# Designs tried in a protein design run: designed miniproteins, single chains, continued (2). Part 95

Each design is a single chain, and the fold is of that chain. pLDDT is the mean over its residues in the fold that is shown.

## One batch from the design tools (miniprotein)

Design m7292
Fold by ESMFold2-Fast:
Structure m7292 (fold): chain A 110 residues (1-110)
Amino acid sequence: GKKEAEELLKEAEKLIKEAEEAIKQGDIDKAIELLTEAIRLIEEAIRLAKEEGDKKLAERAKELAERVGRLALELIDVAEKQGNKEAILRGIGLVLQAIGLQFDADLVLK
């Protein structure tokens, strides 16, 4: 329900902030794990927003998905500097997932 989706988005925001700190510290593996979990929570929140027709939840989920995409791009830059090809590929996957979530949220906003 709406309260469940709001709680999922609050948890996703915490994970996004932790991922931002992990990227700053060069802990790319931790950042990937945190952003992957944030994506899962945002996806579930979009599903709930769609079921309830809650455009405000969809707007919030889109905002968090956009933040995940930006952090995934920063993660790719750090991974490139570290020569970590595996992390670059995983980061690209996170960017694509974040874009997909933004499109899914937009379908609720129509």
Scores: mean pLDDT 90

Design m7293
Fold by ESMFold2-Fast:
Structure m7293 (fold): chain A 57 residues (1-57)
Amino acid sequence: SLLTPGEQLAIHAVEAERARLAGDEEKATRHQKRYDELKAQGAVPRASPRAAELAEA
């Protein structure tokens, strides 16, 4: 599925935090890098049903 930049930013933020809390540094770094790239491109986090659903999947 095609995700908006805001949805991708929200998903990567959630995944990075979850990985950090779990002690999975590699996974956290991967999601953090993608988050930082999207933020640098001007993406703003957006709460959406699709982003929430994908974060739970």
Scores: mean pLDDT 73

Design m7294
Fold by ESMFold2-Fast:
Formats: structure tokens, sequence, C-alpha cells
Structure m7294 (fold): chain A 55 residues (1-55)
């Protein structure tokens, strides 16, 4: 539905903002307590940030 699409866009923007700010704790909170979609996206973002630190 349009409402679900809007929610996904908003959730994606929130995760992007946390990544830009380097808010690891905020991303961890979403990974643990978010919806299935939000949790999955937050985990991907955390893994990407971890890989960058290893480079």
Amino acid sequence: SMEEEQQRIQQSQEIAALVKAGDIEGLKELAENGSEFTSRMAKVALNALGSAREA
C-alpha cells in the first residue's frame, strides 16, 4: 500500500541519517528493536561501517 511505501522511505531516510552522523548506538537500537525491514537495513549499515574500518 502507499502507506507501507511511505513508511519504508521514511525508515530508509532515518537509517541514512544515522549512518551519516556515525551514530552506531542508534543503528544498533534499530537493529535490535526495529521492524523486520528496519532491523535488516540497520544490520546491513552496521556491517558496511565495520568493513570500512577494516580497510
Scores: mean pLDDT 76

Design m7295
Fold by ESMFold2-Fast:
Structure m7295 (fold): chain A 78 residues (1-78)
Amino acid sequence: MEELKEEILRRGEEAVRRAANGSDTVTRDQALQAAIESGDSLAAVAVDEAMRLVMEKKGRDTATVDEIIEALRELLER
């Protein structure tokens, strides 16, 4: 279980950083598209849910890379 969680987190982080493309923040669409392009459907779903959680908690339609990674960890460790 832990190895799979770490792998999903690593792939999710890579996708989100790619989506940011030098920006401080990403939109949900940008994060989801990058995850889909990675070819990893589990990472795509996880990133989309993490972005939704950040948007809900912060009340905005964008998130920083760190906020998304933090949300990913929260989702995987529940």
Scores: mean pLDDT 74

Design m7296
Fold by ESMFold2-Fast:
Structure m7296 (fold): chain A 64 residues (1-64)
Amino acid sequence: VKTEHFMTVGESIEGVVVIGGLEGKVTLTVYDDNGNKVFEEELELKKGETRAVLVPAGKVYLSV
């Protein structure tokens, strides 16, 4: 399978996104190569909290 530069450091169809240094409501969204939303999770982060989320391969977006 052909991969791009970003989020492809490992040759896995899955990746881990580590979210830290943010406080408040964060929405994590992943889109596949066909432009379909394949993952969405809303996170509420407290000051100094970090969260590791396993996500499918694709374009990852964070909204704060």
Scores: mean pLDDT 66

Design m7297
Fold by ESMFold2-Fast:
Structure m7297 (fold): chain A 93 residues (1-93)
Amino acid sequence: KEKEKEEFLKELGEKELELTREIVDIINDKSLTEEEKKEKIKKLFEEYKKWLEEKKSETDNEEIKKIIDERIKKVEQALKDILKKLDEVLKEK
């Protein structure tokens, strides 16, 4: 039971690291418009959220379900913060 949680946390960490790397690559891609960056980042977050929801449906472990719910909330906030930052770049005089 503890091993299930530890394995999930490792997988979660790997997924979040991959997501962060892809977001940074998108933000630094000078060939993309800021609007294209926003759309690509939204898709990455939607895919990650779907993965979290799938993991929640696969587990009977209430502690893991709670971790997933907390991560979904944090991901939604992170997306909002990133989109706001990109909007600030677009408002540059």
Scores: mean pLDDT 80

Design m7298
Fold by ESMFold2-Fast:
Structure m7298 (fold): chain A 91 residues (1-91)
Amino acid sequence: VEVANALLKEAKEYENQGKYEEAAKLYLKAAGIYLNLQKYEEAANALLEAVKMYEKANKIDEAKKILEQAIGLFKAIDAPENVIESLEEAL
């Protein structure tokens, strides 16, 4: 948990510097650690932050791919239908 939290903090620092692609990679690493810890909601949220970073970096194809992964994870944790539908419309 501490390692994932440190990665989120570092990702925010890169985001604040406008280094969106680097921030996205750190959010993806944090998501991977949360998945290994079975913290699926935290993992899904980290994936959504990575999506936002790739969109800001104008890497739309990468953002779409990660958004599909986040949608799959939200479905797996039985997230509200309106949340899933909103994310699918963003594809």
Scores: mean pLDDT 79

Design m7299
Fold by ESMFold2-Fast:
Structure m7299 (fold): chain A 73 residues (1-73)
Amino acid sequence: DKAEKIRELTLKKALELGLSKEVATLAAEAVQAELLGDMQKFRELSRKLRELASDEEIRKAQEAVAEALKEVQ
């Protein structure tokens, strides 16, 4: 499943960028929810990410997501 591959790759890349496991997991699960069309779950996970993570960590999480999307497409 493409959504599952992107989740796993996002998690790996986020951890490689030095993000905590919790922040990396939230980012990976959020992108999976978005790809599956679960916008309620995506909004909830994105809110938790913004509450937990700094602006710099959010930027790194977005970078991990973007790189994962490029590799699977």
Scores: mean pLDDT 86

Design m7300
Fold by ESMFold2-Fast:
Structure m7300 (fold): chain A 61 residues (1-61)
Amino acid sequence: SELIEELEKEFEENPSLENALRLDIELAVEILHAIVLGEEVPEELLEREKEVREKIEELIK
C-alpha cells in the first residue's frame, strides 16, 4: 500500500508515538481488509505490525 510506505517513512524519520499509532492502525486495516476479502494475509504485514506494536509499548513506558 502506498499509504503504508509513506507512514513507514514518516515513522523512520520521526519515531514518535503518533507516527507509530498511525502506522499500526493502517497495518491493522490492511490485514482486516485481506481477511474480509478471503485472501491470504501477507506474513510481511503481520511481522511489520508486531514490530510497530513492540515500539509503541516502548514509547508508552
Scores: mean pLDDT 81

Design m7301
Fold by ESMFold2-Fast:
Structure m7301 (fold): chain A 62 residues (1-62)
Amino acid sequence: MEEELKKFQERLDKAKDEILKIANARYERGQISKETLERIKKAIDNMKQSLLEFYKKKLEEK
């Protein structure tokens, strides 16, 4: 269980980093505002937390 959660969290962290890299690159080029960038960061963090909680519940049921 612990190892499965850790691997899933690492995969989510990698996906988050990749999306944030794209968002930061767009901000650096002036394609999006700082407010939009901060909103994207918050949305990704919220999504990650929801997915982690869902996965934890699935592991507890098994």
Scores: mean pLDDT 79

Design m7302
Fold by ESMFold2-Fast:
Structure m7302 (fold): chain A 81 residues (1-81)
Amino acid sequence: MPSMKEQIAAEFEEGLALYESKMPLLSPEERAEVERLIAEAKRLLAEFLASTDLAEQQRLLAGLFEKVAEVSRIVRRAEAR
């Protein structure tokens, strides 16, 4: 059984994959920014999965939510065109 931590990570991975599927709607500049943000989010996910400290996990999750929010903002802006 995956842990709660692994389940949270899987949900973020699924969300990031959904945004990656929207890449064709993005300009080259928006695509480069989203690729960078997704790479940063994947790094934070790896750190989150490796962490055994609850406070550190909470800080990493906050960073993950911020990166996902930035990606969502870019994608929504592109969809509004």
Scores: mean pLDDT 82

Design m7303
Fold by ESMFold2-Fast:
Structure m7303 (fold): chain A 73 residues (1-73)
Amino acid sequence: YSASEKELDIASLETGAAAVKSATLNTPVEKLDVDELKKLIDLLKKKSKELGYTSKNVADAIKTLQEKIKKLE
């Protein structure tokens, strides 16, 4: 793991988290699948842990997914 590779992975995680949050907020609840939302939370948590990195964007994306799951359950 070079410093530049880690920086690119962090940038990809940040971009992905922002995109997931935006898509989740803009998708009607009747179009959302609870199992898919849970998988996205697991993926974001796994990548955050592997990189030893967290940010407001990652935390907000996870929170947004969790809140949508609560509304669907």
Scores: mean pLDDT 77

Design m7304
Fold by ESMFold2-Fast:
Structure m7304 (fold): chain A 64 residues (1-64)
Amino acid sequence: STNEIENIASQIEKLAENASTERSKEILKEVAELLREGKVGKAVEILKQLANSPDPIVSKEALE
């Protein structure tokens, strides 16, 4: 079912609105786009890299 992926992508776009840096916002939008394209593995890889980034809001949400 694509519904779960779409829901996750929408949640990530919402996180982008609250990102403390422009770079983190850009990366989150890219992750959402990759998820919608079905490139789940690449999206997860980028999200893991973001979890180790200096943006505390994005890092917390990426781990939850």
Scores: mean pLDDT 72

Design m7305
Fold by ESMFold2-Fast:
Structure m7305 (fold): chain A 99 residues (1-99)
Amino acid sequence: SAVEEVLKKLLEEEKKLIEELKPEAEEAVKNNLPEEERKEKVRELMLKAIEKMLEFIDELIANTTDPEAIKLLEEIKEQLEKAKEALENNRPLLELEKE
């Protein structure tokens, strides 16, 4: 089905992004960065992954004609956009937790 093909493509892109971003995450840990700097680096990598996945989803929507597959992609996109907003909005809380 078109839904199964879309899910397979999403899974393959997720695996690709994990492999691409894993070395940067491991480097941040190995460099013994202060905890706050490590948290910020992880947040930056998560935002980068979400942004790349959102771009990929937009491409899939543009190339998909099946209404059920499009609906699924739009629902995943909405969840990722909310996750991005939550990560961006977490900065004021981190500023308030400074000592």
Scores: mean pLDDT 78

Design m7306
Fold by ESMFold2-Fast:
Formats: sequence, structure tokens, C-alpha cells
Structure m7306 (fold): chain A 110 residues (1-110)
Amino acid sequence: SHAVSPEQLARALAMLRAILDRIRALDLSDEQKQRLLAIAPSIVAYGVLFGLSEEEALAILDEMVRLLQDPSKALELEILEGMLRIAAGVLKITHPELWAALEAEHKRLS
């Protein structure tokens, strides 16, 4: 397993909290919010793997919200979710301690 720095952990947890806070503030149905809440750790995993800022990770969430509100974009949303879930799978293998911390925080805040 790869060692995780305290700074990397703090940034990843801050990114997760920002995403969860944004989702809760959105004017969406409970079902739409639950779908976004479920994918939130995967957005963070993608952000960590590709060195994204918090603002860039929130932009991914904003794109998902736009796709979610357009029924003609259902396939594009599913592809994006699939890509994000692959990133989560990669992070779980490469940084298992970081992924475990993200899952614990997600469970605590969900």
C-alpha cells in the first residue's frame, strides 16, 4: 500500500465535504440527491488521481447536475458515472488508506 501524507488526506476530505455540501444545497429531488451523494467519493477519487483542485472537482459535479436534469443526456451521465467509479476502483488499489478514509467520512456525513 502507498503511504498517504496528512496534506493529501486533508485535501481529499475537504474536497468530499465541499461536494456533499453543494449537493445538499441543490434544488433537486431526493432521488436525484441520493444518486449524486452515492457518486461523491468517486468524484473525489477522480480528482485525487488527476490532481484536480476543489473547484475543478465541483465543476464535475455541476456537469453531472446538468446531465441529470436533461433526459436526453441519460447515457452521457451513465458514462461519466462509470468513468468516476473506475477512478474509485483505481484509488482503492493504489491508495487503500485514503479510500477507506473517504468512505468513512462519506458514511458519517451521508
Scores: mean pLDDT 89

Design m7307
Fold by ESMFold2-Fast:
Structure m7307 (fold): chain A 74 residues (1-74)
Amino acid sequence: MYQLVELSYLAADSKNVIILTQSSIDAEDFASEGDEFKITNLFGDLDVVTVDAEGKRITVTVPKGHLATLKRIP
């Protein structure tokens, strides 16, 4: 299970970001360019992020002490 922590650049549709960060994840082994992921935490759904072509990186902002769940959208 991955812990996700920083969403400041990669939330293609998100304009509001909370910066409480400790780690990040690279999506290279489980995502392709243009894939979308729905992110949910204890506060509900956060946003949809699209994997960029350049790095295939997914970084999400998670509030301290909370866990975000990353789900690929079919």
Scores: mean pLDDT 42

Design m7308
Fold by ESMFold2-Fast:
Structure m7308 (fold): chain A 94 residues (1-94)
Amino acid sequence: MSPLLKELFQRVKALVHELLDHVEEAKKVLTPEAQAEVDRLLAETVAQVGALMDEIVALEEAGAPRETLEAVLERIEALVRETKARIDEIRARS
């Protein structure tokens, strides 16, 4: 793996760990039904993050510049922020 891909993957890993911590804290106060909803949302988000990471790898292999790869990372950052906000909404109504 290139140094650039290692850097970007470490940044994605940090975002996913932050999301997992947010999910764990939320689940402590949720009903079983709300926990199931959060688990489904987390699974969908992790799958989407995986697809975007695959896109980063394909773009790097095609010789895309750093700016193009970082634009995909920004999409992952936005996805994680939106998922955390949706978890907060689930928490608020539980």
Scores: mean pLDDT 88

Design m7309
Fold by ESMFold2-Fast:
Structure m7309 (fold): chain A 99 residues (1-99)
Amino acid sequence: MDIILEPVKGRKELVRKLLETLFAGTDISQETLDRLIEFLSNHTLEELYKMTLKEVAERIGVSEKTLADYLSKALGVSKEGALRALVNALRTFLPAPLP
């Protein structure tokens, strides 16, 4: 079954495919990307909307500035909106959970 209840939490392989595509043109290391994929796949969309860029950066072991730069380049958006743009991409490209 390809659909699970939590659209981000537990969907590590789909998150990986999306992020590897988005970050292909950035200088992000594979280690940092893997930490970001694991972090995102362990959280719901609601939890991610409540988080700050600083909190996410601290959880994956990079500076807020470094994470903002990678997200801005990957998504083609301003650094201030970069985390929200990532969460919106996850919402758009991951299948919705069944009710």
Scores: mean pLDDT 74

Design m7310
Fold by ESMFold2-Fast:
Order: sequence, then C-alpha cells, then structure tokens
Structure m7310 (fold): chain A 108 residues (1-108)
Amino acid sequence: GVEELIEKLKEIIEKLKELLKKAKNPELKKIIEDSIKLLEDLIEKIEAGELTLRELIAAILSLFGDIIELEKLLKTLEGEDKKLAEEALELLEEAVKLLRELLRLHKG
C-alpha cells in the first residue's frame, strides 16, 4: 500500500544521504542534495494528506531531470565519485518506479 511505498522512499533518502557524505564533486553533491529535498518534501505532503496528482507528476518530472543531469555528469567523473554517481542513479531510478506506483494507486 501507500505506507510501504513511503517506507521504501525513506530508505532511498537514507542511502542518498550516505552517498552525499562520501561525495566530493560539487555538481554530484548538488544533484544528490536536490533529489533528497524533493523526496523529503514529497513524503511530508503525502503524510499530511496534501499531495495533489499535479504535484506528484511534477515531482516525477523533476526527478527525471535529476537523472538526466546525473547521466551527463557520469561521463565526466572518475574513481570514487563515479561509483557514487552510479549508485545515486540506481537509487533515483528506483525512486521514480515507486512514485509511478504511487501515481497508479492515486488514480485507482
């Protein structure tokens, strides 16, 4: 249900926070920080019962923007930051899948 999706999103946020602590590249840090804030703000609205369908769609599109920027950045990164960026990309792709599932539940 919705509660299970929220718990999984919270797990993704905690994993992103761990990557943020290790990241050194300022552009990588910015993308991770922006994604964390987006997901935290979204969860707060869901738990308050205030999330609109429009806001959920906007959040999904914003997260896709972060994914595109992260994929571009990955082409320029080396070593540890590249590995952290690859892990962040997988986490953001999983977050999009969870938000799309939430969108299906909201429509049904």
Scores: mean pLDDT 88

Design m7311
Fold by ESMFold2-Fast:
Structure m7311 (fold): chain A 62 residues (1-62)
Amino acid sequence: MSEEILELQGLLIAAGFSPGRAADGVYDEGLRAAVRRFQAAHGLEEDGVPDAATREALRRAR
């Protein structure tokens, strides 16, 4: 189980961008799609990769 992926899932759910499943520490297509939706909403590159800019925006959206 990846603690980093668990944090990412929690931040996305808190921001209203649920990956469609509970936070389980798995990076799947549902989580990648949720990251892309968040990136689109915040004017970031929609690659589904949780880079530093995406993580910073998630913390600010909280």
Scores: mean pLDDT 73

Design m7312
Fold by ESMFold2-Fast:
Structure m7312 (fold): chain A 83 residues (1-83)
Amino acid sequence: GRAEALAALRELRELAETELSGEKGRQILDMVERIERALREGDLETALALAEELRAFIKENLSGELGETMLRSVEALIAALRA
């Protein structure tokens, strides 16, 4: 639900701010902010589409433990948005 989606977005933002720098961190933060905006506006379809785009970006651009942690968070976000 909404609370679980907001919790997952908070985790993704924190990981991007603390563990990433430069262009990749900025791009992930921008995507998270766009999803947060869609949720505030009640646009669940756009929020879900953006979350799927974020998942693809993480898969293509991150690896290792950080990539796995961020993928778990975005999967939790997608599950929450579908509930």
Scores: mean pLDDT 86

Design m7313
Fold by ESMFold2-Fast:
Formats: C-alpha cells, sequence, structure tokens
Structure m7313 (fold): chain A 100 residues (1-100)
C-alpha cells in the first residue's frame, strides 16, 4: 500500500491495465494450487486498484496526494472489516457496493 501512495492516477491506471499480462506471466509453469492463489491475488489487486481510482475520482484528485488519501481511507475500511472478522472476499464486495 505504501508504494501506491506515491503513484498518480495515470500510473495506477497503467498498473491495472498491466495486471492481466503480469498474471499470465506468473501463472506459467505453476502447479494448480499456486495457480489459483496467484489468480485470486491478481483479482483482489485489480478490485483494490479500481476502488482507489474510484475514491480519487470522487475527490477530483489525480495526483499522488489523492492516491495517498484514497489508500488511507481504504486501509481504514480494511481495519474495520478485520475487527469484524470479515473475509477478504466479503470486504471487497462491501467496498464495491459502498463506492457505487
Amino acid sequence: MEELKAMEAAELEALLEKLPALKEEEMKDLDPELKKRVENGYEASARLLRAILRLMEREGRRDAEGAAAAVDRLEEFAREAEKRGVSMEDFLEELEKRLE
């Protein structure tokens, strides 16, 4: 998350666009168990990046400061979900619904 706070919206958008290719590259020659874990990790990463970009859009901030604020807010939501014992999948679903 710290590395995302240094990125502008354009860099986050570029990272999101690159995730499918990076996923395919990492999934070569992996066993089925690791392949599923990598796939789930990339899916979660894409959903988190979309949430950050949505928060930045709402604030009208496309600079690194806007990304940092969006990440901080997302980390707050994640900590609240963790205290409630919510799974990552349920947290991402709640986050996406909240950011409609």
Scores: mean pLDDT 77

Design m7314
Fold by ESMFold2-Fast:
Structure m7314 (fold): chain A 84 residues (1-84)
Amino acid sequence: SSEEEKKIILEMTKLSLVAIGLETEGWLLERQGNLEEAARAFAAAEELKRLIDKAKEYLKQGKLEEAKKYVEEAKELFDKFAEE
């Protein structure tokens, strides 16, 4: 439905902003010479973007349940990284 599609789009948008935040943190860590932590931040951002792209792909196909699954996987990934 239009309502479900809107919810998925909003969640994907929020996760995209999180990925941008992690990339920004990575750049700051690189400037500080903390290359290992920077690499971890960039890897997390890249994985989030991969999952968001999969959600977008399924959303374009009208496969809302599959799109939701990837959005939830992206949320779980971020939650695990945020707890560290």
Scores: mean pLDDT 86

Design m7315
Fold by ESMFold2-Fast:
Structure m7315 (fold): chain A 57 residues (1-57)
Amino acid sequence: MTREQQIARTRAELLRLGASQEQLDRFDQAVANLPKDPLGSGEEIGDLMAEARERAA
C-alpha cells in the first residue's frame, strides 16, 4: 500500500466521521509536513483521528 493511498483513506475516514473544516485543514498541514517531520506529523494525524472518533461516539 502506498503512502498516498494511506493518506487518502485516512482523509476519507475523517470526512466519514464528520470532521470539521478546521480538522481537515490540520490534517492537510500535517501531511504537507511529513517529509520534514514524519514523527510529529504522524502524531498530529493520530490525534486528529482520535478527536474525530471521540466526536462520532
Scores: mean pLDDT 77

Design m7316
Fold by ESMFold2-Fast:
Structure m7316 (fold): chain A 54 residues (1-54)
Amino acid sequence: SHMEQAQKQLEEYAKKAGEYLRKIRSSTDPAEIEKARKELAEAMKKAQEAVDKL
């Protein structure tokens, strides 16, 4: 169903967002932190799009 697909997408993007957030907190490389911030923002945007389909 559409709801099941949206739920799986939300779980996937939430997991990725958590990974990027952890990288931001633990990394000492400014360039890696900047990249992770952009990736986190993108993952959060995709998660919101999935929520909108629920």
Scores: mean pLDDT 81

Design m7317
Fold by ESMFold2-Fast:
Structure m7317 (fold): chain A 84 residues (1-84)
Amino acid sequence: MKEEKIEFIKKTAESLKKKYGNEELVDYAYRKALELIEEGKPFEAANVINATKYAIDIINNTVPKTAHPKLIEEAKKLLEEIYG
């Protein structure tokens, strides 16, 4: 449901800011994910917020070997949109 997806995105964003900082990146990804939910794309919204962790990992050069390639591509796209 829409409410459950919004709550998931909010909690994930709050957790990322608490653990890593990177508030500008996390807030950008949070807003983008909410826009995707409004467009009727809750799966894409979840991918954006989950990719935010990997964007942080790219900045810190700590990308896990188990990271999904599609999430790494979304993470790079987020970084380009904010810092590119």
Scores: mean pLDDT 78

Design m7318
Fold by ESMFold2-Fast:
Structure m7318 (fold): chain A 83 residues (1-83)
Amino acid sequence: MLEEEIRKLLEEGKSAGEILIFILRKGGASEEEIELVRRAMLDPSTPDEVDAEIEKLLEPYLEDIQIADKVIKEKADEMAKLA
């Protein structure tokens, strides 16, 4: 079920970052937690303390994130065959 939702998002042209936010929302992350992750994705100079907080925040979603990474890679491979 999650794989199908991620495939649809990729077909709609959603980025890996947007898919990550979708997983967090679906998993029950707060808007505050989602905004923290979104800001970190836009700013590569994010302090180490914030990176550690994000890693801890993402820990409950790691399995879903791994599923998303697999689907994204499979879609990228499919797109490469179509090019």
Scores: mean pLDDT 75

Design m7319
Fold by ESMFold2-Fast:
Parts: C-alpha cells; sequence; structure tokens
Structure m7319 (fold): chain A 88 residues (1-88)
C-alpha cells in the first residue's frame, strides 16, 4: 500500500542519517520503491526518467515556459507525481 511504502522511505531516510549514505545511493533506493509503486520493473529506468523530468521542469520554470511537446508534458507529470509521493 502507498502508506506502507511511505514508511519504508522514512526508514531509509533514517538509515541515511546514521550511515552517511550518498545522495546517489539514496536516490537509487527511492527509485526502486517508486518503480514498485508506478508498476515499472526497472529501477534505473525510473531513476533516469525522474532525473530527465526534473531537468525539464527546471528548464521550463527558469525560462518561464509551458510544456509544449507530449514528451515534455509526460516528464512534467511524472516529476509532479514523484514529488507528490515523496513529499506527501
Amino acid sequence: APKEAEALVEEEAAKMTLSEESFEEAELRIAKWLAKQLGEEDAEKIRDRFRKARRTMYRLEVENLEPKTEEEKEYVEFAEKVEKVLLE
């Protein structure tokens, strides 16, 4: 369930505080959890998609542009969905 996955993310965050885990390692662990939530089998694919989505959102915000292509819209929606899951 999503609430159970949120609890797992909190446990991983606590472990990072104790072990001084790198951001890249933490991101991969979160990507594995997100892959399960989003029905994606490849955690590395989720991680790469998340990075591309975040870069696209940042570019659009900095340039004050709206997503115009279907791919840009998909990246923005993916980044928003990931942020909602991670922050809520």
Scores: mean pLDDT 61

Design m7320
Fold by ESMFold2-Fast:
Structure m7320 (fold): chain A 58 residues (1-58)
Amino acid sequence: DTVEEVREMLEGDEEAQKLAVDYLPAADSVEQAKEVIDLGEKLRPGSLAGARAIAAAL
């Protein structure tokens, strides 16, 4: 439930990356998920709501 947890998954192995992408349903790839999390951190630090809003806008 934290941005840090999703980031750790995206930096992990292939299985973890797949779970992270599924956790952000608007993200189509690991690369896109990383970008939306980074943008979400700038928009609303520490909250997945920011990342999800960015992903939905992509």
Scores: mean pLDDT 66

Design m7321
Fold by ESMFold2-Fast:
Structure m7321 (fold): chain A 69 residues (1-69)
Amino acid sequence: MEEIRQRVLEAAREAAREAVKEGKNLDFAITKAITQTLADYAKYYNITISTREAQRLLDEARAEVEREL
């Protein structure tokens, strides 16, 4: 799960940077990027991510990115 957490954080940071640069809604951009990253990761590695784990990863990544801004 370490690799998926890193991918989610990287996607959230990238989405946040683009949202700030383009004047877009930060919260929406982060949520969309995380959701897409989780879906892509699950499909690519042929694994399942529980809804609870997905929500936890989303909440953690949002909090970390918002602290960094």
Scores: mean pLDDT 77

Design m7322
Fold by ESMFold2-Fast:
Structure m7322 (fold): chain A 118 residues (1-118)
Amino acid sequence: SLEEEIRRRREAAAQAGRDNAVEYGKKKGLSQEEIDYLATRGAIAGYVAGLAEFYREHLGLSDEEAQRLALKEGAIRAYELVKKYKDKNPAIAKGAEDFLNDLMEDLGISKEEVEKMI
C-alpha cells in the first residue's frame, strides 16, 4: 500500500542518517552520549529527506510543498522522540529537542502548533 511504502522509505532514510552519524562519531572518538545526540539528529534529518523525496516523486508535489510537508512530519517525529526519551536517555531527548527547535524556526511555527498536528 501507499502507507506501507511511505513507512519503508522514511524509516530506511532515518536509519541511513543514524548510521552515518554513528560512524562519524566513532571515527572522531566521541562519547556514547555525543553519538546518541548526533545519531538522533541524523535520523530525523534522514526521515525528513526521505519523506520530501517521496512526496515529490510519488505525489507530484513541488519541491517547496514536499519540503514543507516533510519538515512538518519531522517536527512531529522530533516532538514524539523528546517525550519518549526525556526520562530515559537525555542525549537522545536533547538531540530531538534541538532539531525540533531548528524545524520550528524553519517552518515559523510554535511547539503548540506541532502538538495540534499530532
Scores: mean pLDDT 88

Design m7323
Fold by ESMFold2-Fast:
Structure m7323 (fold): chain A 91 residues (1-91)
Amino acid sequence: SSIIEQRLEEMRTSLKQIEEDLELAKEYKERGDEDKATLYVLVVTATAAAMEILLKGLKEDPRASEEEKKEAEEILKRAKEYAEKAKEILK
């Protein structure tokens, strides 16, 4: 359904944003801008947490196919991996 397609697109967009924000966090850390590095780490971790809620809703929706659920699970897995990498930046 179009609503499941929209929710998957939201998850794909969030993953791309996490990837971009993770690179920004690294760049600001290298420049010594600790405040901006911390901000982008927090955005990455908050976005990944929000994606867990999106995945739960998608998995509970009977309109979602098994393929769509598997894609969403893989997207969240990658988002969580990026969130863990983001936490390492603040060490």
Scores: mean pLDDT 89

Design m7324
Fold by ESMFold2-Fast:
Structure m7324 (fold): chain A 59 residues (1-59)
Amino acid sequence: MDEVEVRYLTPDGREVEIRGRVSDETARRLAAALPHVQSVRFEDAEDLTPEGRAALAAL
């Protein structure tokens, strides 16, 4: 698996950019690690399934 990069886009930490290969398991781990994030932008997240996207959307 390639590395996943998470970048904060706003100073309050409410928006993040996720780049790289994001599996559904990685998405769930990110959701647990980023409970204050309200907006997620995906750039080059090629391996993200609908289930993984739903996990991050529940963030």
Scores: mean pLDDT 65

Design m7325
Fold by ESMFold2-Fast:
Structure m7325 (fold): chain A 100 residues (1-100)
Amino acid sequence: KEPPYRGDSRLADASAEEAVAALVEKVAAAKSTEEIFEIIERDLLALAMTTRASPEEFRAWLERVRRLLTERLGLSPEQAARLDAMVAAALALYEDRAAA
């Protein structure tokens, strides 16, 4: 069955920095910290459902995105912990899907 994207090479080749830059622009119109996190969570969960990256590649990519988002958005320790929980949820969703 032909994948909707050619071998998901865009996700494999897309740097964490490019993904973070796109997310930062996407959340620039958000009116609250809650709205920012809702946007990020939605996109991370959607990626976990659609990515064809290996578990190791997806884990490494998520860790880089987490680090860069924390830096670029100037997240507090409490906000960084919330992002860590979202990353863990996305990874768990990916692992559950990959095990099926």
Scores: mean pLDDT 73

Design m7326
Fold by ESMFold2-Fast:
Structure m7326 (fold): chain A 58 residues (1-58)
Amino acid sequence: MSPAAIAAALGAKSAGADQRAGAAAGEDNTPESARRGALHAGLSEEQAENVARLAAEL
């Protein structure tokens, strides 16, 4: 796993710079953050609200 772990760490650094602007997954601690992340991922408002409600109950 050492070569794959190194490649993943380097890839995560590069992808992190792009994905940090495009992905709201890091803020999915609250239902509002989960909803915002789902909308950012291209889901409809209804689907995003369903995701937020499920996140609130988990």
Scores: mean pLDDT 57

Design m7327
Fold by ESMFold2-Fast:
Structure m7327 (fold): chain A 75 residues (1-75)
Amino acid sequence: MKVTLRLSDGSVFELEVDPEMPVADFLRYVESLVPLDPTTYTALLLRAIGLGIETVGEFIEEFGDTLELRLDPNA
């Protein structure tokens, strides 16, 4: 499925992901592509776990297909 990343610098990045991919693996994949603020990654992962979200498809249903992400200023 198609996911759009909007970065805090105004950049837009589009990626194709498997909706059956584990959400933890998806978030790690995103972090490998863009230098995310560590608190952003941790907050998203903990919120997904707290809501019982296991897959990217479920994550996108909860948060939408466009993610607004804060970049790590020290990356």
Scores: mean pLDDT 76

